# Designed miniproteins, single chains, continued (4): the designs that were tried, part 89

Each design is a single chain, and the fold is of that chain. pLDDT is the mean over its residues in the fold that is shown.

## One batch from the design tools (miniprotein)

Design m15080
Fold by ESMFold2-Fast:
Structure m15080 (fold): chain A 60 residues (1-60)
Amino acid sequence: MVFLDDELGEALRNASEKLAAGDPNLTPAERAALERLIARMADPAHAAALRAAYERTLAL
């Protein structure tokens, strides 16, 4: 894909739902997409919040 927007959006939707539910069963693709999205986010507060939720879920 020349754009990762579709992949990032889909994986982020799934990952965000799992993080909100406290579900640690993120796929490798969802985890990779979250990390890439966080790196691309212009809003550092939103990036930090996503990273914190992601790491908390992985700690489970």
Scores: mean pLDDT 67

Design m15081
Fold by ESMFold2-Fast:
Structure m15081 (fold): chain A 75 residues (1-75)
Amino acid sequence: SDISQLYTQMADAIQNNDVSKMQQLHKQIVDKLKQTDWSPSKYVGQVMQSMGDIWSVQFGEDPDRVAQVMRDRSQ
């Protein structure tokens, strides 16, 4: 799915420490979730999860570990 591909690209951006790319991909994930007419609870849950992962990397989490979580979510 398109969203699975975006999570894979996010994992690559995290491992490359490309903060600009991470922010662009987060916006694309959020925009894609809005387009799918998902329930508010599912939509909020996925947006908060993606935001949490980006913030974890920016505030000192291991990028390789966070990237692996993103790859697992793409499955």
Scores: mean pLDDT 67

Design m15082
Fold by ESMFold2-Fast:
Structure m15082 (fold): chain A 72 residues (1-72)
Amino acid sequence: MDEVLAAAAATLDELGLSDEQKAAALAAIRALLERDPLPSMHEIQEALLAAGLSEQDATAVAGTVYNTALRL
């Protein structure tokens, strides 16, 4: 979990999001991973969209989260 959140945080920093948006996105990812340790790309993207990210930013972060979780 912590490696997935660290990878997500790095991607969010690269996207130039506000600290509030980054915190909301990380909280959404953590809550999703607590329910399902291997969520689908679609589930991650939906959670990030609900947290207020754009479709483009949600897709980028979802890709990072999904690929990192698969390696654990």
Scores: mean pLDDT 81

Design m15083
Fold by ESMFold2-Fast:
Structure m15083 (fold): chain A 99 residues (1-99)
Amino acid sequence: SAEADAEEGLARARELEARIRREGYPELSPEEEEAARKKAEEIEARIAALPPEELVALAAELLREARRLEAEGTPVNRAVAEVLYLAAGALYERARALK
């Protein structure tokens, strides 16, 4: 379900945030940094236009894309997948905060 995928996205985001607090940001190549930046900008634009009722659905979509990229196993895809996990988690937290 979308809710289950969104919850997984939040769990993965929290794990990544904990790693960043412990270890700092990983040293990315210029190609990895550019790919991550471009994906973050794309997601930010989508979120800016997004109605509240679609937050969970987008979080689930981003989680599924992250898992697909992670499975492909390139360093660039891994960097992009981490951006997607963080965004999915943030969207689900926002959805849960809305009443």
Scores: mean pLDDT 86

Design m15084
Fold by ESMFold2-Fast:
Structure m15084 (fold): chain A 95 residues (1-95)
Amino acid sequence: SSMKEQLLELLDRIREELRRLAEQSKDPRTRAIAQDAIDLIEETRDYILSNELSDDELLGIENFARLLLNYVRMSTTNPGYNGFARFLIDTYRNY
């Protein structure tokens, strides 16, 4: 669907932003969480490509991916957000 294609393009853009954050960060914890987030975005892309998802499910994934990027970005200035990003990744993987 067009929504599926738009989401895949969004996930590609989020992955590139996460890669930039990982490469530019001097904090090894922020680099590690950014890499784990990249891995999860790649797993999510594979899931979307392998499954027929509803528009509500696709929207849920979009909201999740945007929140994850925001937490990783915020972790560069506040270490507490590393914990929020980690919790979000672990929760999503166990879903």
Scores: mean pLDDT 85

Design m15085
Fold by ESMFold2-Fast:
Parts: structure tokens; sequence; C-alpha cells
Structure m15085 (fold): chain A 81 residues (1-81)
């Protein structure tokens, strides 16, 4: 596995955390939910940084996928009238 793939997964996590923070700033009622989800993502990424390269990549990719799902779920809720 190339370091580029691992770095891309980490960048995707950071991008989605940024989106969750932006949503929390625009919609204070979701601030607590957004912070909880960010904390979960950060914890998983911390575990990835302490793992072997193969396990670290798997955890980072799972964190990226989970972060994307959280953003999609929050955006869906915000589109409801």
Amino acid sequence: MEAKEFAEAVREVARNIGRLRDLAEKYPEYREEAQKRIDEIVKKLGEASRATLEQGYKLAKEAADEARRFVEEMERKLKEH
C-alpha cells in the first residue's frame, strides 16, 4: 500500500470534519450532535495512527466513510422543512 492512499484517506476525514463544523456553526441545534460525531471520528483516527500500516489504513478508510455518512445524514435532516 502506498503512503499516498493513507494520506488521501486522512485528508478526506479532515474535509468531512470541516463540513460538520460548518453545519454546526450554521445550525446551533445540531452543534452537540456534530461535536459527538467529530469526537468519534477523531478517536478512530487516533487508533489508526497507533496501528500497523495495514490496520491503520483500514481504520482511516473506515473513519473517512463514517465521516461522509455523518455529513450526508446531517445534510438530509437540514433539507427537511
Scores: mean pLDDT 76

Design m15086
Fold by ESMFold2-Fast:
Structure m15086 (fold): chain A 92 residues (1-92)
Amino acid sequence: SEAEKKVLEETKEFVEKKVKEAGEKEGLSEEQIKAVTEALKEALESDVETGRKILEETAKKLGLNGSQVSSIAGVANEGEEKKKELLEEAKK
């Protein structure tokens, strides 16, 4: 659980940086970037299906366009890949 907690914290830091970069590039406001960051952190604590629903609902509430949604989905996928990588490293 301690190793899993560290993995989750490192992954959250990774996606926070990535969503800021992607959000600024896609013209999201600071408020929208904050909301998406919190949704991504919550999604990382959830199973994949629940996480996807959290992100879809957040995107709808923020009125994100297709390009913005695709960029955020890309960050979510990178976050899941990073989490799996760190979990595998923690087992060694």
Scores: mean pLDDT 83

Design m15087
Fold by ESMFold2-Fast:
Structure m15087 (fold): chain A 75 residues (1-75)
Amino acid sequence: SAAARKAQRDAEMKALDDQRKAALAAGQKHLPKDVILKSRLLNEQRNLEMARQAGLADAEAKYDANIAALQAELK
């Protein structure tokens, strides 16, 4: 369901935010690339579902393309 996918993304985003806070607490000036890309991916997935609910076809296409690009970078 959409609610289950949202809950999963929210949990993954929280885990990434916890990693970000831990890295900053350890004095790291820059986040690991995979953490940045995964955070962006979760944001784009959330935006895609919101655009689909609103019936915004152009926004849906944009977020779909962004998701594909981010997934390619994570390989």
Scores: mean pLDDT 78

Design m15088
Fold by ESMFold2-Fast:
Structure m15088 (fold): chain A 97 residues (1-97)
Amino acid sequence: MKEEAEKYVKEGEKKYLEGVEAWQQGDYETAIEKFEEAARYYEKAGKLGNAEAYLNAGIAYQQVAQIYKKLGDEEKAKEYEKKSDELYAKYVELAKS
């Protein structure tokens, strides 16, 4: 499982970087898609025991929230902020183990 968690972290990092690139180009739809994909890979790594991957998943959802704020979608922004907070809680719980 450790090697599988590391594989998911690597895929998450790749998707996160693709999201950053899309955001820098002003492609907000692609940026949201890539940050959501990054968060999903990081969550898979977290479920396999990588506590810091939950933190990184939360950061990815926080980026989605910031993009929705910029687009004027405050309701979606709050939804993704909540997802980020939930992942931070999972990080804290797993890191104590």
Scores: mean pLDDT 88

Design m15089
Fold by ESMFold2-Fast:
Structure m15089 (fold): chain A 120 residues (1-120)
Amino acid sequence: SLFDEIKELIKKIIELLNEAKEAVRNGDYDRTLEILRKIKELAEKILELVRQYVAEHPDLPQDLADRILGNAELLLKEAEQLIKGVERKMLTPEEVIEGLDRMIELANELLKLVDEAQAL
């Protein structure tokens, strides 16, 4: 189902975010950027699928639809901001890890919202 695909992509992002944290801790910034770019591609795909799901299900409560879309958009925006910060060497390792942790929180919230929508 479209929901199962979205949930699998979110779980993959969480795994990649944890791998990125390890790369940062090891000082491997090239590896960190490689992983962040993969996360961005997956976040773009999640946003595409979420937009499709919301469009195909006009019976979804508007608040829930807005929260799912908003979280998917924030996840993508955070990935883009972290990539830019790392590429420009403007962030400390601690600041990169803080950004990654925030993205893990966003991904977990998105997963919870998708589970709520699936339960309706």
Scores: mean pLDDT 89

Design m15090
Fold by ESMFold2-Fast:
Structure m15090 (fold): chain A 94 residues (1-94)
Amino acid sequence: KNFKTKSPVALEMLGAYKEAFDTLVEVIEKENLELDDVIDLLKEALKLAEKIGSKEEYLKLKNLIDNSLKKYKDEDVSELIALKKEVEKKIKEL
């Protein structure tokens, strides 16, 4: 339950991954992107969430994917649905 680490490098890398993740989330939320670009950025954010290993980032991704499904409802959202299933599985396992 309690996670202890003595590595300053591991903490610095975790911080860098969180900053990169939050930047991708902000770009997806604020930029007027095409669906394919949103999917590519969501895949990058998912890789960062996997490196971070925290439920918080997966919950942010789930909310972002849910918002994207609403925004792009008139397009082929099959890949967004697949990403949502991966994120929900990770949330359930954490």
Scores: mean pLDDT 78

Design m15091
Fold by ESMFold2-Fast:
Structure m15091 (fold): chain A 55 residues (1-55)
Amino acid sequence: TDAGLRLAARELGVSVGAVRRAVRLVREGKTQEAADLLGVSPRQVLGALEVSGLF
């Protein structure tokens, strides 16, 4: 949802567009690539997406 995307973007300090790309990468099993894209750890990406209801 747009609200979940905005929450994840704030948690990770990135744009909503970057979160959308990260969600696609994580769903493809490319969590490390998503983390590299956002400049955070894989654990931080998964945690932010889970808390935001995106994963």
Scores: mean pLDDT 81

Design m15092
Fold by ESMFold2-Fast:
Structure m15092 (fold): chain A 87 residues (1-87)
Amino acid sequence: AEELLEEAERLLREAADLLAATGEFEGEIAASLALMSLTVSKLLEDLEERRELLRRTAERLKEVAEKLGIEEAKELAEKALELVEEA
């Protein structure tokens, strides 16, 4: 479970970095919010709370990636969501 959540965190960070790299304001905001959530996730001792936070983060990044047309970021967020649900 914890290893799957750590892999999800890695994929979400990559998705956030791709959105930030677009130079679009909405992408930068989404990336900043995701990075804050990833920082909080690492401090959570409860795996259920960590899983729920990562699920919400993945769903938000997926929505913004889809809106901005960044297919690679969308794919990373979708993969992270699958790992969170399996965890």
Scores: mean pLDDT 83

Design m15093
Fold by ESMFold2-Fast:
Structure m15093 (fold): chain A 72 residues (1-72)
Amino acid sequence: SLAEKLAIYLRGLTLDNKVELYQEDHSAPPVIVTVEEFLKKLPKELLEPLAEELRRLDDDALADMALQIYKE
């Protein structure tokens, strides 16, 4: 699933680490954001599944942040 792929991609990163923003248009220029901004820009319905997959990978810190953003 997309949540599984994103969890593998983000696992072990901190909120201030820089990642390429997820964009469905692959022809768009790459946009570099923080992990926190990446999570905030994800569809809300994806945040809970992502948190579950992050916990399975023992990344409780990112899982907790994803759930916090989901509840906002």
Scores: mean pLDDT 79

Design m15094
Fold by ESMFold2-Fast:
Structure m15094 (fold): chain A 76 residues (1-76)
Amino acid sequence: MKEVLEEADATFAALDAGFEAAEEGIKLGMDPREAFELGLRVAKDAVDEALAKGASLEEAKAAAVERGTAAVREAA
């Protein structure tokens, strides 16, 4: 149960951060699908990396939002 709950929390954080990154990309004129796919991928990687380094879920989510939005801004 613990592993399932931890994975669910990480997935939810990545989805939330990815959505925020996608919204930024759409505002910058990116295709909505491309913005979401890029934002989600980068956010997921950022959450996984932060948690692997011992960051809290809140810190991981903040890092994912920052990294996701930066990637989307560079792509736009």
Scores: mean pLDDT 79

Design m15095
Fold by ESMFold2-Fast:
Structure m15095 (fold): chain A 84 residues (1-84)
Amino acid sequence: ALEKVRELLEEARKAVEEGDVQKGIDLLSQALQLAQESGLVDPSVLQQANDLLVQAGYYLKQGDIDKAKEAVLKALDLLEEALE
């Protein structure tokens, strides 16, 4: 499970850096689900990452691509640190 979560986070980061913010959100959502199911990450960190994911979706819907990207990258940083 740990290796798969890390793979999904790496894929999400690459997608966002390549400009595909929606793909980044989708991959991050999958990583969060797997991290929750496997118990690998503290619930408070999962909640913070989920809040950022919700904000990213809101910004993307409003056409604020830069803020959506920032929110996804913040959630990725948070989860990557929690898995170190």
Scores: mean pLDDT 84

Design m15096
Fold by ESMFold2-Fast:
Structure m15096 (fold): chain A 94 residues (1-94)
Amino acid sequence: SEVDELKAEYEKLMEEIRKLLEELEKALQNGDIEKAQEIFEKIQELSKRSRELYEKLKPLLSPEEAKEVDEKINELDRRMVGLYLRLQEQIAAA
């Protein structure tokens, strides 16, 4: 169904964001500020795409499904903010 296709596209995009967050964390661990900045820019672009896709998907979800997705979004946003602050600290220390 169209809803199932949108869900699959959204889940694939969220998985790509998770992978980039892991790569960002590794770049920060290695002190590779240039690579960390490049990865963060990619995360921001995909996050914009995920917001646009979720605006289309959310009205098609049950309240329970929407709440579960919102909780997963909040977890990723918190992780992204934490890594962004760490990146800014490393830039300031350089």
Scores: mean pLDDT 86

Design m15097
Fold by ESMFold2-Fast:
Formats: sequence, C-alpha cells, structure tokens
Structure m15097 (fold): chain A 100 residues (1-100)
Amino acid sequence: SLTEAALRATEALLAAETPLEREIAWGMLLMVYGVARATGDYEGAAAALRAAIARLEAAGAPQALLADLYELLAEALAATGREEEAAAARARAEALRAAA
C-alpha cells in the first residue's frame, strides 16, 4: 500500500544520519507520491502523506521537512476537490517555513 511505503520511507528518514541517507529516504517518499500522481490515486497519496506527517511530527522532525510534506498534501487534496483542506495544508506549510 502507499501508506505502508510512505511509513517505511519515513522511518528511513528518521533513522538517517548522513545527508546522503536523508536524500535517499526523501527520494523514496517522493517516489510514493509520484506513483500516486501517475496513477491518479490522490486519495491514497493524501492518506499516505497524512500518516508520514503524523509520524514525523510525533518524532519532532525539522519544520522545513514538514513544510515540504504539507505542500505535497495540499496538492493531493486540491486534486480531489478538497479545496478547504488543501488551503489549510498550504497555510500550515507556510507557517512551518516561516518558523524554520
């Protein structure tokens, strides 16, 4: 499932000790989103991104990383016509980026 793949990538990102390991783990998360986008599974993408965000927030991940994920979530939500949720996710991304 996209959610399982996203959570696996998220655990790799949290375990990363080097810039290269972080880039690989981030690439895995982007690949999950890319697959969802290519197949039109934006509902699955939104669910997977929400699971990844929840795990990263619980772990105290950097605000810049959370901002990037909230932007991807906003795109997925907008693609499914959830404009108010997309706007809220985008506003959260902007707040996190301003604080980073």
Scores: mean pLDDT 85

Design m15098
Fold by ESMFold2-Fast:
Structure m15098 (fold): chain A 87 residues (1-87)
Amino acid sequence: SSLEETEKRMEAYAKAAVHAVLSKVRTEEDRERALAFAREVGRAMRELLEQLRNGKISPEEAIERLRERVRELLARYFPDVPLPPLP
């Protein structure tokens, strides 16, 4: 279904973002920030999936809002890590 396809795209994007920050981890502090980043990305993804399933946002809006949240979180936790391309 289109909903399942969107869920997979969101999961793939979240994984790409987490992978990008993990590749930059060199210290204990970096690891703690990467874990915080991963938790926040996971939370954002789950919140957006719930909104999508409840018909509050479209598939396109869900992907774009996840991208915006990842951009914000990267700026906060790993400003030197580039935003991944959309899936």
Scores: mean pLDDT 86

Design m15099
Fold by ESMFold2-Fast:
Structure m15099 (fold): chain A 67 residues (1-67)
Amino acid sequence: MEISPAGAEMAAAEGRRGNATGAAAGGVLSQWEETGVSPQGEAGARAGADAAAKAGDELGKRAALSA
């Protein structure tokens, strides 16, 4: 397994974004698992999009407040 320096930095940056997005998506997936239903169909897509939007908005607010 080999990673270039640029690749490592890119992965770290995506990891930060993925952390917020992944947490939101993970929350949606957990809900579907509790119900015993696969995260599929329009309802799942809408829930995922809404959760991701919330995560992005929180990050934007924190950045603005810190500025």
Scores: mean pLDDT 54

Design m15100
Fold by ESMFold2-Fast:
Structure m15100 (fold): chain A 87 residues (1-87)
Amino acid sequence: SVPRSPPPGQSHAEGLRLLGEIMPPRVAAQYALRDLEELAREYEKKGDLETAKFLRETAERVRELIEEGRYEEAVELAIEALKKLEE
C-alpha cells in the first residue's frame, strides 16, 4: 500500500538510480527486482492486470540479467520500466 505519490521531481526511478550510486550493483539489482515484484502484486490487487503483466515481464528480465551477472543492466532496465510507468 502506497498512500502518497513521490514528491515532485522525485520518482521511483530516481530513487532507484540514487540507490545504485551508493550500493554495490549486485545489491541495487536485487532491490530493483524486489521493487518490481512488489509493484506487480499491488497492481494485480487493484485490478490493473496490464500494468501488473508489464512489471512481471520486466522483473523476469531483471532476474535473468542478475543470473548472468549483468547487474548494472538489470538496474537500468528497472529504472526505464519505472519511468514508463510514471508517464
Scores: mean pLDDT 77

Design m15101
Fold by ESMFold2-Fast:
Structure m15101 (fold): chain A 88 residues (1-88)
Amino acid sequence: SKREKQIKEIEEESLRLLKEAIGVADKEGLEAGIEYLKTKWEEWFKKIEPTLTEEQKELAKQVLESAIRLLEELDKLGKLKEFADFLN
């Protein structure tokens, strides 16, 4: 129950921050979107980190790295605007 709620919170916050970062990348460029994602992720992660196991911390870091790679691929494919519009 508590573990399931924590995983769901990580998933929901990760998706929300990625959505916001895609919007920033579309308007201000890829580098700005990545910096936004990293900054907002670090702010959130610092709040939740004391409640996480070492395995959950590693998973959270891997999710951030995957989100950054997704932003880079969306930019490379010229899909940032399409995805920003779709998510809003």
Scores: mean pLDDT 81

Design m15102
Fold by ESMFold2-Fast:
Structure m15102 (fold): chain A 79 residues (1-79)
Amino acid sequence: MKENELAEKFRELVKELSKKYNIPPEKVADLVSFVYKYLKDEEAGTVTEEDREEFQKMLDTNPLFKEIYEKVKEILKEL
């Protein structure tokens, strides 16, 4: 079940990054969901150039956000 595997991988990612950055798991989960939605919107062709620029700025300025982005992309490639 793809949805079950995706949910489990995201749960493991949230747990790992919550411990690593000492941030509440609900806050990490919100960022994971945001990144996942962005990647889905990009695949659907619904992301604007302005949205891409803002997302790139978050990647450049927030180490947690960048690590979430890289890990979510890896998870999606495996499924």
Scores: mean pLDDT 81

Design m15103
Fold by ESMFold2-Fast:
Structure m15103 (fold): chain A 68 residues (1-68)
Amino acid sequence: SDEELRALVDRVLAELSKVLSPEALAKVREILDAIAAGDNDRRDALWATLSPEERAKFYAALARVDAE
């Protein structure tokens, strides 16, 4: 359900809050909101502003949450 997806998103954001700057975390929140809205152009534009290290941290957090 959308509620279950939102709970997973909140868990990913909680993990990322430990390793990302507040600015990078705010961008990730906006990316996730764009994904939920189906706004692929905004998602891609925001994703392109993240560093390779920030992107790697996002994927690592998502994989960890999904593996639990």
Scores: mean pLDDT 79

Design m15104
Fold by ESMFold2-Fast:
Structure m15104 (fold): chain A 66 residues (1-66)
Amino acid sequence: MNISRAALGAWLALLDSDGDGFISEEQLQAFLDSLPLSPEVRALLESHVGPDGRVDIRALTAELLA
C-alpha cells in the first residue's frame, strides 16, 4: 500500500514532538512497522538514518514534498 509523500512527511513531523527536526532510529522503526509501506519506501526512509542513529526529518520531509 502506498502512502502520499505529503501525508508521510506530516506524520514524520508529528513524531518530532521536541521540534528539533530529528527523531530517533527507534521512533522511525516503530513508525515504519505501523505502516504497510513498500520495501523501496522503507529503504529510502532507513537510508536517512545518520551514523548517530538520528533521522533529520526536515531533510526527509523536503525530499518527500519535492
Scores: mean pLDDT 72

Design m15105
Fold by ESMFold2-Fast:
Order: C-alpha cells, then structure tokens, then sequence
Structure m15105 (fold): chain A 74 residues (1-74)
C-alpha cells in the first residue's frame, strides 16, 4: 500500500471520528510503509495538515506521535 493510500485512510478515519487506537494503527502502518527520509518528511507533513484540517483532539495527536516515536526507535 502506498503513502497516499494511508493518507486517504487517515482522512476517512478523521472524518468518521474513529478511535485513537484506529488512528494509531493507520499512522503506524503508514510510517512503516515509507522507503526513505524524504518520504518520512512528506508523510509527516501531510499527516500534520490532515490533523489540523480536522481539528484533531489531543488523543488523536498523541496516537500519531506514539506511532512516529515507535518508528524512530527501530
């Protein structure tokens, strides 16, 4: 699955007010799909734009942050 497909899944989940656990799962799979540092920066930027667009709660923001930090620890 491409980075764009994970961004579409994330946008749909945010629109549908999905649980923080679902947001975490999508973000984690999205980060694990990136192939380069440039893709990581682009994915992170576009995730941030979606979170801002949908006025993400602290729980949603923390779910995405947890996925990102776990990716960096690998």
Amino acid sequence: MSMDEYLEKLEKALKEKASPEEIYKIAKEGFESVKSEDELLEFSRRVGELMKKYKASDEWENAVLRAYLEYLDK
Scores: mean pLDDT 82

Design m15106
Fold by ESMFold2-Fast:
Structure m15106 (fold): chain A 94 residues (1-94)
Amino acid sequence: SKEELLEEATERIEKAIKEALEIEKTSKLEANKYLREELRKIITELLSQLPPEEAEKILVEAVNRAADRLGLSDKEKNELVAFALYVFSEVLAE
């Protein structure tokens, strides 16, 4: 179901953000690369199951939920949504 896909995406994104924040303590470049690669995997899986418009909607909602669960600021949440949408556009262009 879409609810199961949303929860799975939320859990995976939350884990990816947490790991990226740990990596960022040693390298911002490696943290961004890790997060981009994890988001690419999640986006590819969503696109295998959903039309692009619906996959994008699930991705945005999952990023917002993950950021909320992690207690991130509105600024950090908005930056993560923008980054996820950028990665989404790159996957669609391939």
Scores: mean pLDDT 90

Design m15107
Fold by ESMFold2-Fast:
Formats: C-alpha cells, structure tokens, sequence
Structure m15107 (fold): chain A 51 residues (1-51)
C-alpha cells in the first residue's frame, strides 16, 4: 500500500514501492492532479499538486 502525506495545502507526497507509486500517480493524474516530482529510488516518492 502506498502512503500519502500532505506537504502543503496544495501538495501531496506519495511514498511506496516504485510500482505502487506509479499506479497512485496515474490515478491522481486521471483526476487532474499535476506530477511535480518523481523519484524511483527505494522507496519511490512522488510529489503531486492539486488541480
């Protein structure tokens, strides 16, 4: 399971395995969220911004 944590009012940090983070980012992008940063290290992290 991927973990999400609010970094600011407009930004969410997602942490987990690379596969889980990619899946979560894809779902959020389908909802209009913008991918700001993606790091495929282990654990992978992504920063997304609200639409």
Amino acid sequence: MVEGEAVSDDELRITGSPEEVRAAVARLQAQGWELVEYDESEPATALVRRP
Scores: mean pLDDT 77

Design m15108
Fold by ESMFold2-Fast:
Structure m15108 (fold): chain A 68 residues (1-68)
Amino acid sequence: SAARQQSLLGLADQFEQRAAEFRQEAARLLQQATRTGDERLKFQAEVLEGVAALLEGVAKYLRQLAER
């Protein structure tokens, strides 16, 4: 139904927005790690990029469900 499709697309948009926020934070941490040599910040950035990729995967799945 149109209502179901819009709900799924809305959820996908929310997950993509959150993924973008995590990627921005990861980029910030990676720049800081490069300047300071702090390996822990690099690992935190890698974790955030991994979580962002998972959220993007869920969003893609939701969009596929909306198309059927």
Scores: mean pLDDT 90

Design m15109
Fold by ESMFold2-Fast:
Structure m15109 (fold): chain A 87 residues (1-87)
Amino acid sequence: KMSLQEAIDALRAIERAAAEGRLSPAEARDRVLAIVEETFAAYPQDEKVREQIEMAAAHVFARFLDEAALAEAAARIRGISAEARAA
């Protein structure tokens, strides 16, 4: 299971790879969403951990996504959060 620190480190690695042109914005978005989903599955009862990962993901997205793609990514995070709470 991914720890919060592992998730944050993975998000930073994705941000760096995208900044270096090693990942497209769409690839970076998909990888960030996968880390968010994994973290929510690992911490479904820990709202503070989930708030921290949502904030970290939003900061990564703000660097590389246009306004429309940013809105779509935020909606996907909300969906992942709702599913984790329902499980």
Scores: mean pLDDT 76

Design m15110
Fold by ESMFold2-Fast:
Structure m15110 (fold): chain A 87 residues (1-87)
Amino acid sequence: SMEEKIRKVAEEAAKQAVELAAKKVSETLPVSEEDVKKAFEAAFEIALRLGRIVRDKSPVPREELERLAQQVLTVPEEIIEKLAKEK
């Protein structure tokens, strides 16, 4: 469907953006390109999974939702902590 085509294009664009951002960040900040890539990829996957769950009204155990919410909060904090060491 057109929706699936748009989703695939968005996923490919996001992957390319993550790769470019990770390279630039690792060149300017004392963090590894792999760590930055993993952090962005994890955040993106969590966002997609949450969006799908909400959209599909899927019966998801509360424990799973709490785990995903915690992961969303944890990833940004790890990135912020690494950026704070830049100065």
Scores: mean pLDDT 61

Design m15111
Fold by ESMFold2-Fast:
Structure m15111 (fold): chain A 111 residues (1-111)
Amino acid sequence: KKELKLKDLIAALRAERKRLGLEPGQLVLLVTEGIPQRPYLELIAMGASAEVVVLPSTTPQSQKLAKAEELAKEGKVVLDLTGSLAEINKALENLPAALPNLTIGKVTSLV
């Protein structure tokens, strides 16, 4: 019922990474270049021991999905933050319920 601040989101992501048994760098934030939320995303990545992968703003959605699948095949968990700024802002406003909405959808099959 309480809204999370950025530091609480970082703590939640860090706890989830530890719960999933992920090593530092195995949680990846996929973002679009030039996004105004970039400083917040970098702070989240550093705090959660996550990697940030930046794609050009002109990258088609299909190529974003292909990059996420490549990272997932390396045993990494990918959170896609390449959605619109309104979607990202909406997600950040509705923490912790926003955490599932930061996923790249269903990344299936890593074999």
Scores: mean pLDDT 56

Design m15112
Fold by ESMFold2-Fast:
Structure m15112 (fold): chain A 81 residues (1-81)
Amino acid sequence: MKAEEEKLKKLYEEIKKGLEEAEELIKKGEMDPGAIEQAEVMKEVLEEFEELVKKGESLKEALEKALKLLKEKIEERAKEK
């Protein structure tokens, strides 16, 4: 499905761009510790997505697994209340 593939490519590009911007802010010392943690979580999720695609998973399957990892990381962070 062409529309879903296009949407997934745009989502991947947006996440990657956001991480690059976050890395620049971290380098400048302009991010608070909480924002740095969020950038690290998003980087791990993106790396998992890339690894799954590299292993032959479809973009849709890789995205579903990456989103599951993101949810797990958010739940882990909530335990630090």
Scores: mean pLDDT 71

Design m15113
Fold by ESMFold2-Fast:
Structure m15113 (fold): chain A 68 residues (1-68)
Amino acid sequence: SLEEVRRLIEEALERMRTLSVDEQQELAGELFERVHEAKATLSPEERAELDRLMDRFAAEFDRLLEGK
C-alpha cells in the first residue's frame, strides 16, 4: 500500500543519518526497486503522492550529502 511505502521512505531517511555513503547508496537502490514495483499497483492519485514523497526523499538525501 501507499502507506507502507511512505513508512519505508521515512525509515530509510532515519537510517541514512547513521549510514556510510556506500550503505546509503545500497539502501536508496533497494528503496527505488520497491517503489518501482509498488507503482504498478497504485492509482494515478497514489502515484502522484508517491512521486512527491520520492522528491522529498531525494532533496533530503542531497541536503545530507551537502552538509558533510
Scores: mean pLDDT 74

Design m15114
Fold by ESMFold2-Fast:
Formats: structure tokens, C-alpha cells, sequence
Structure m15114 (fold): chain A 100 residues (1-100)
């Protein structure tokens, strides 16, 4: 359902924010943090495609968001900026899902 998908996306956003915070505090580069977050997002997209039978349109949209989040994280100058970019992209993703 759309509601279940939104809940899964919100849970994913909290997980990637925690991952970004942890890796930033441990001294990983923004690029490495972006790569780690992208791997988590790609795994989530494959889960939706294989287990939840997500449409090709939804999968393409989510992959675009994954790429944008990873790029934003790699270019982030602070942890606060990185977390804000994750939150912003997640809200946009949820609004797109609500319109499907």
C-alpha cells in the first residue's frame, strides 16, 4: 500500500541519517559517506522491486533520488547540511509516492 511504502521510506531516511552521522563522526570523507548511503538506498530499491513488486516508474524515481542524495552527501560541507539534504530529498520522494 502507499501508506506502507511511505512508512518504509521514513524508516529508511532515519537509518541513512544515522549512518551518515556515524560515518561523519568517525572521520569518513563526504564521498565515502555518499557511497555508503547509496549502497543502502540501492538495496532498499531492489527490495521494493523484488519483494514488493514496485513499478518500473517508482523504481526509476527512487534511483534518481538515491543518486541525488549520494551526490549531495559527497558535496556536503557539514553534517548538518548532509542531514538536511537527506530530509529534503526524503520529503520530495514521499510527495511523489503520494501522487502515484
Amino acid sequence: STEELIELIEELAERIKELAREKWEEGYSPKEIGEAVREVLEEFIEYLREEKKASDSLVRGLRTYAALIAHALAEAESLEEALRDIESATKAMIEDVKRL
Scores: mean pLDDT 82

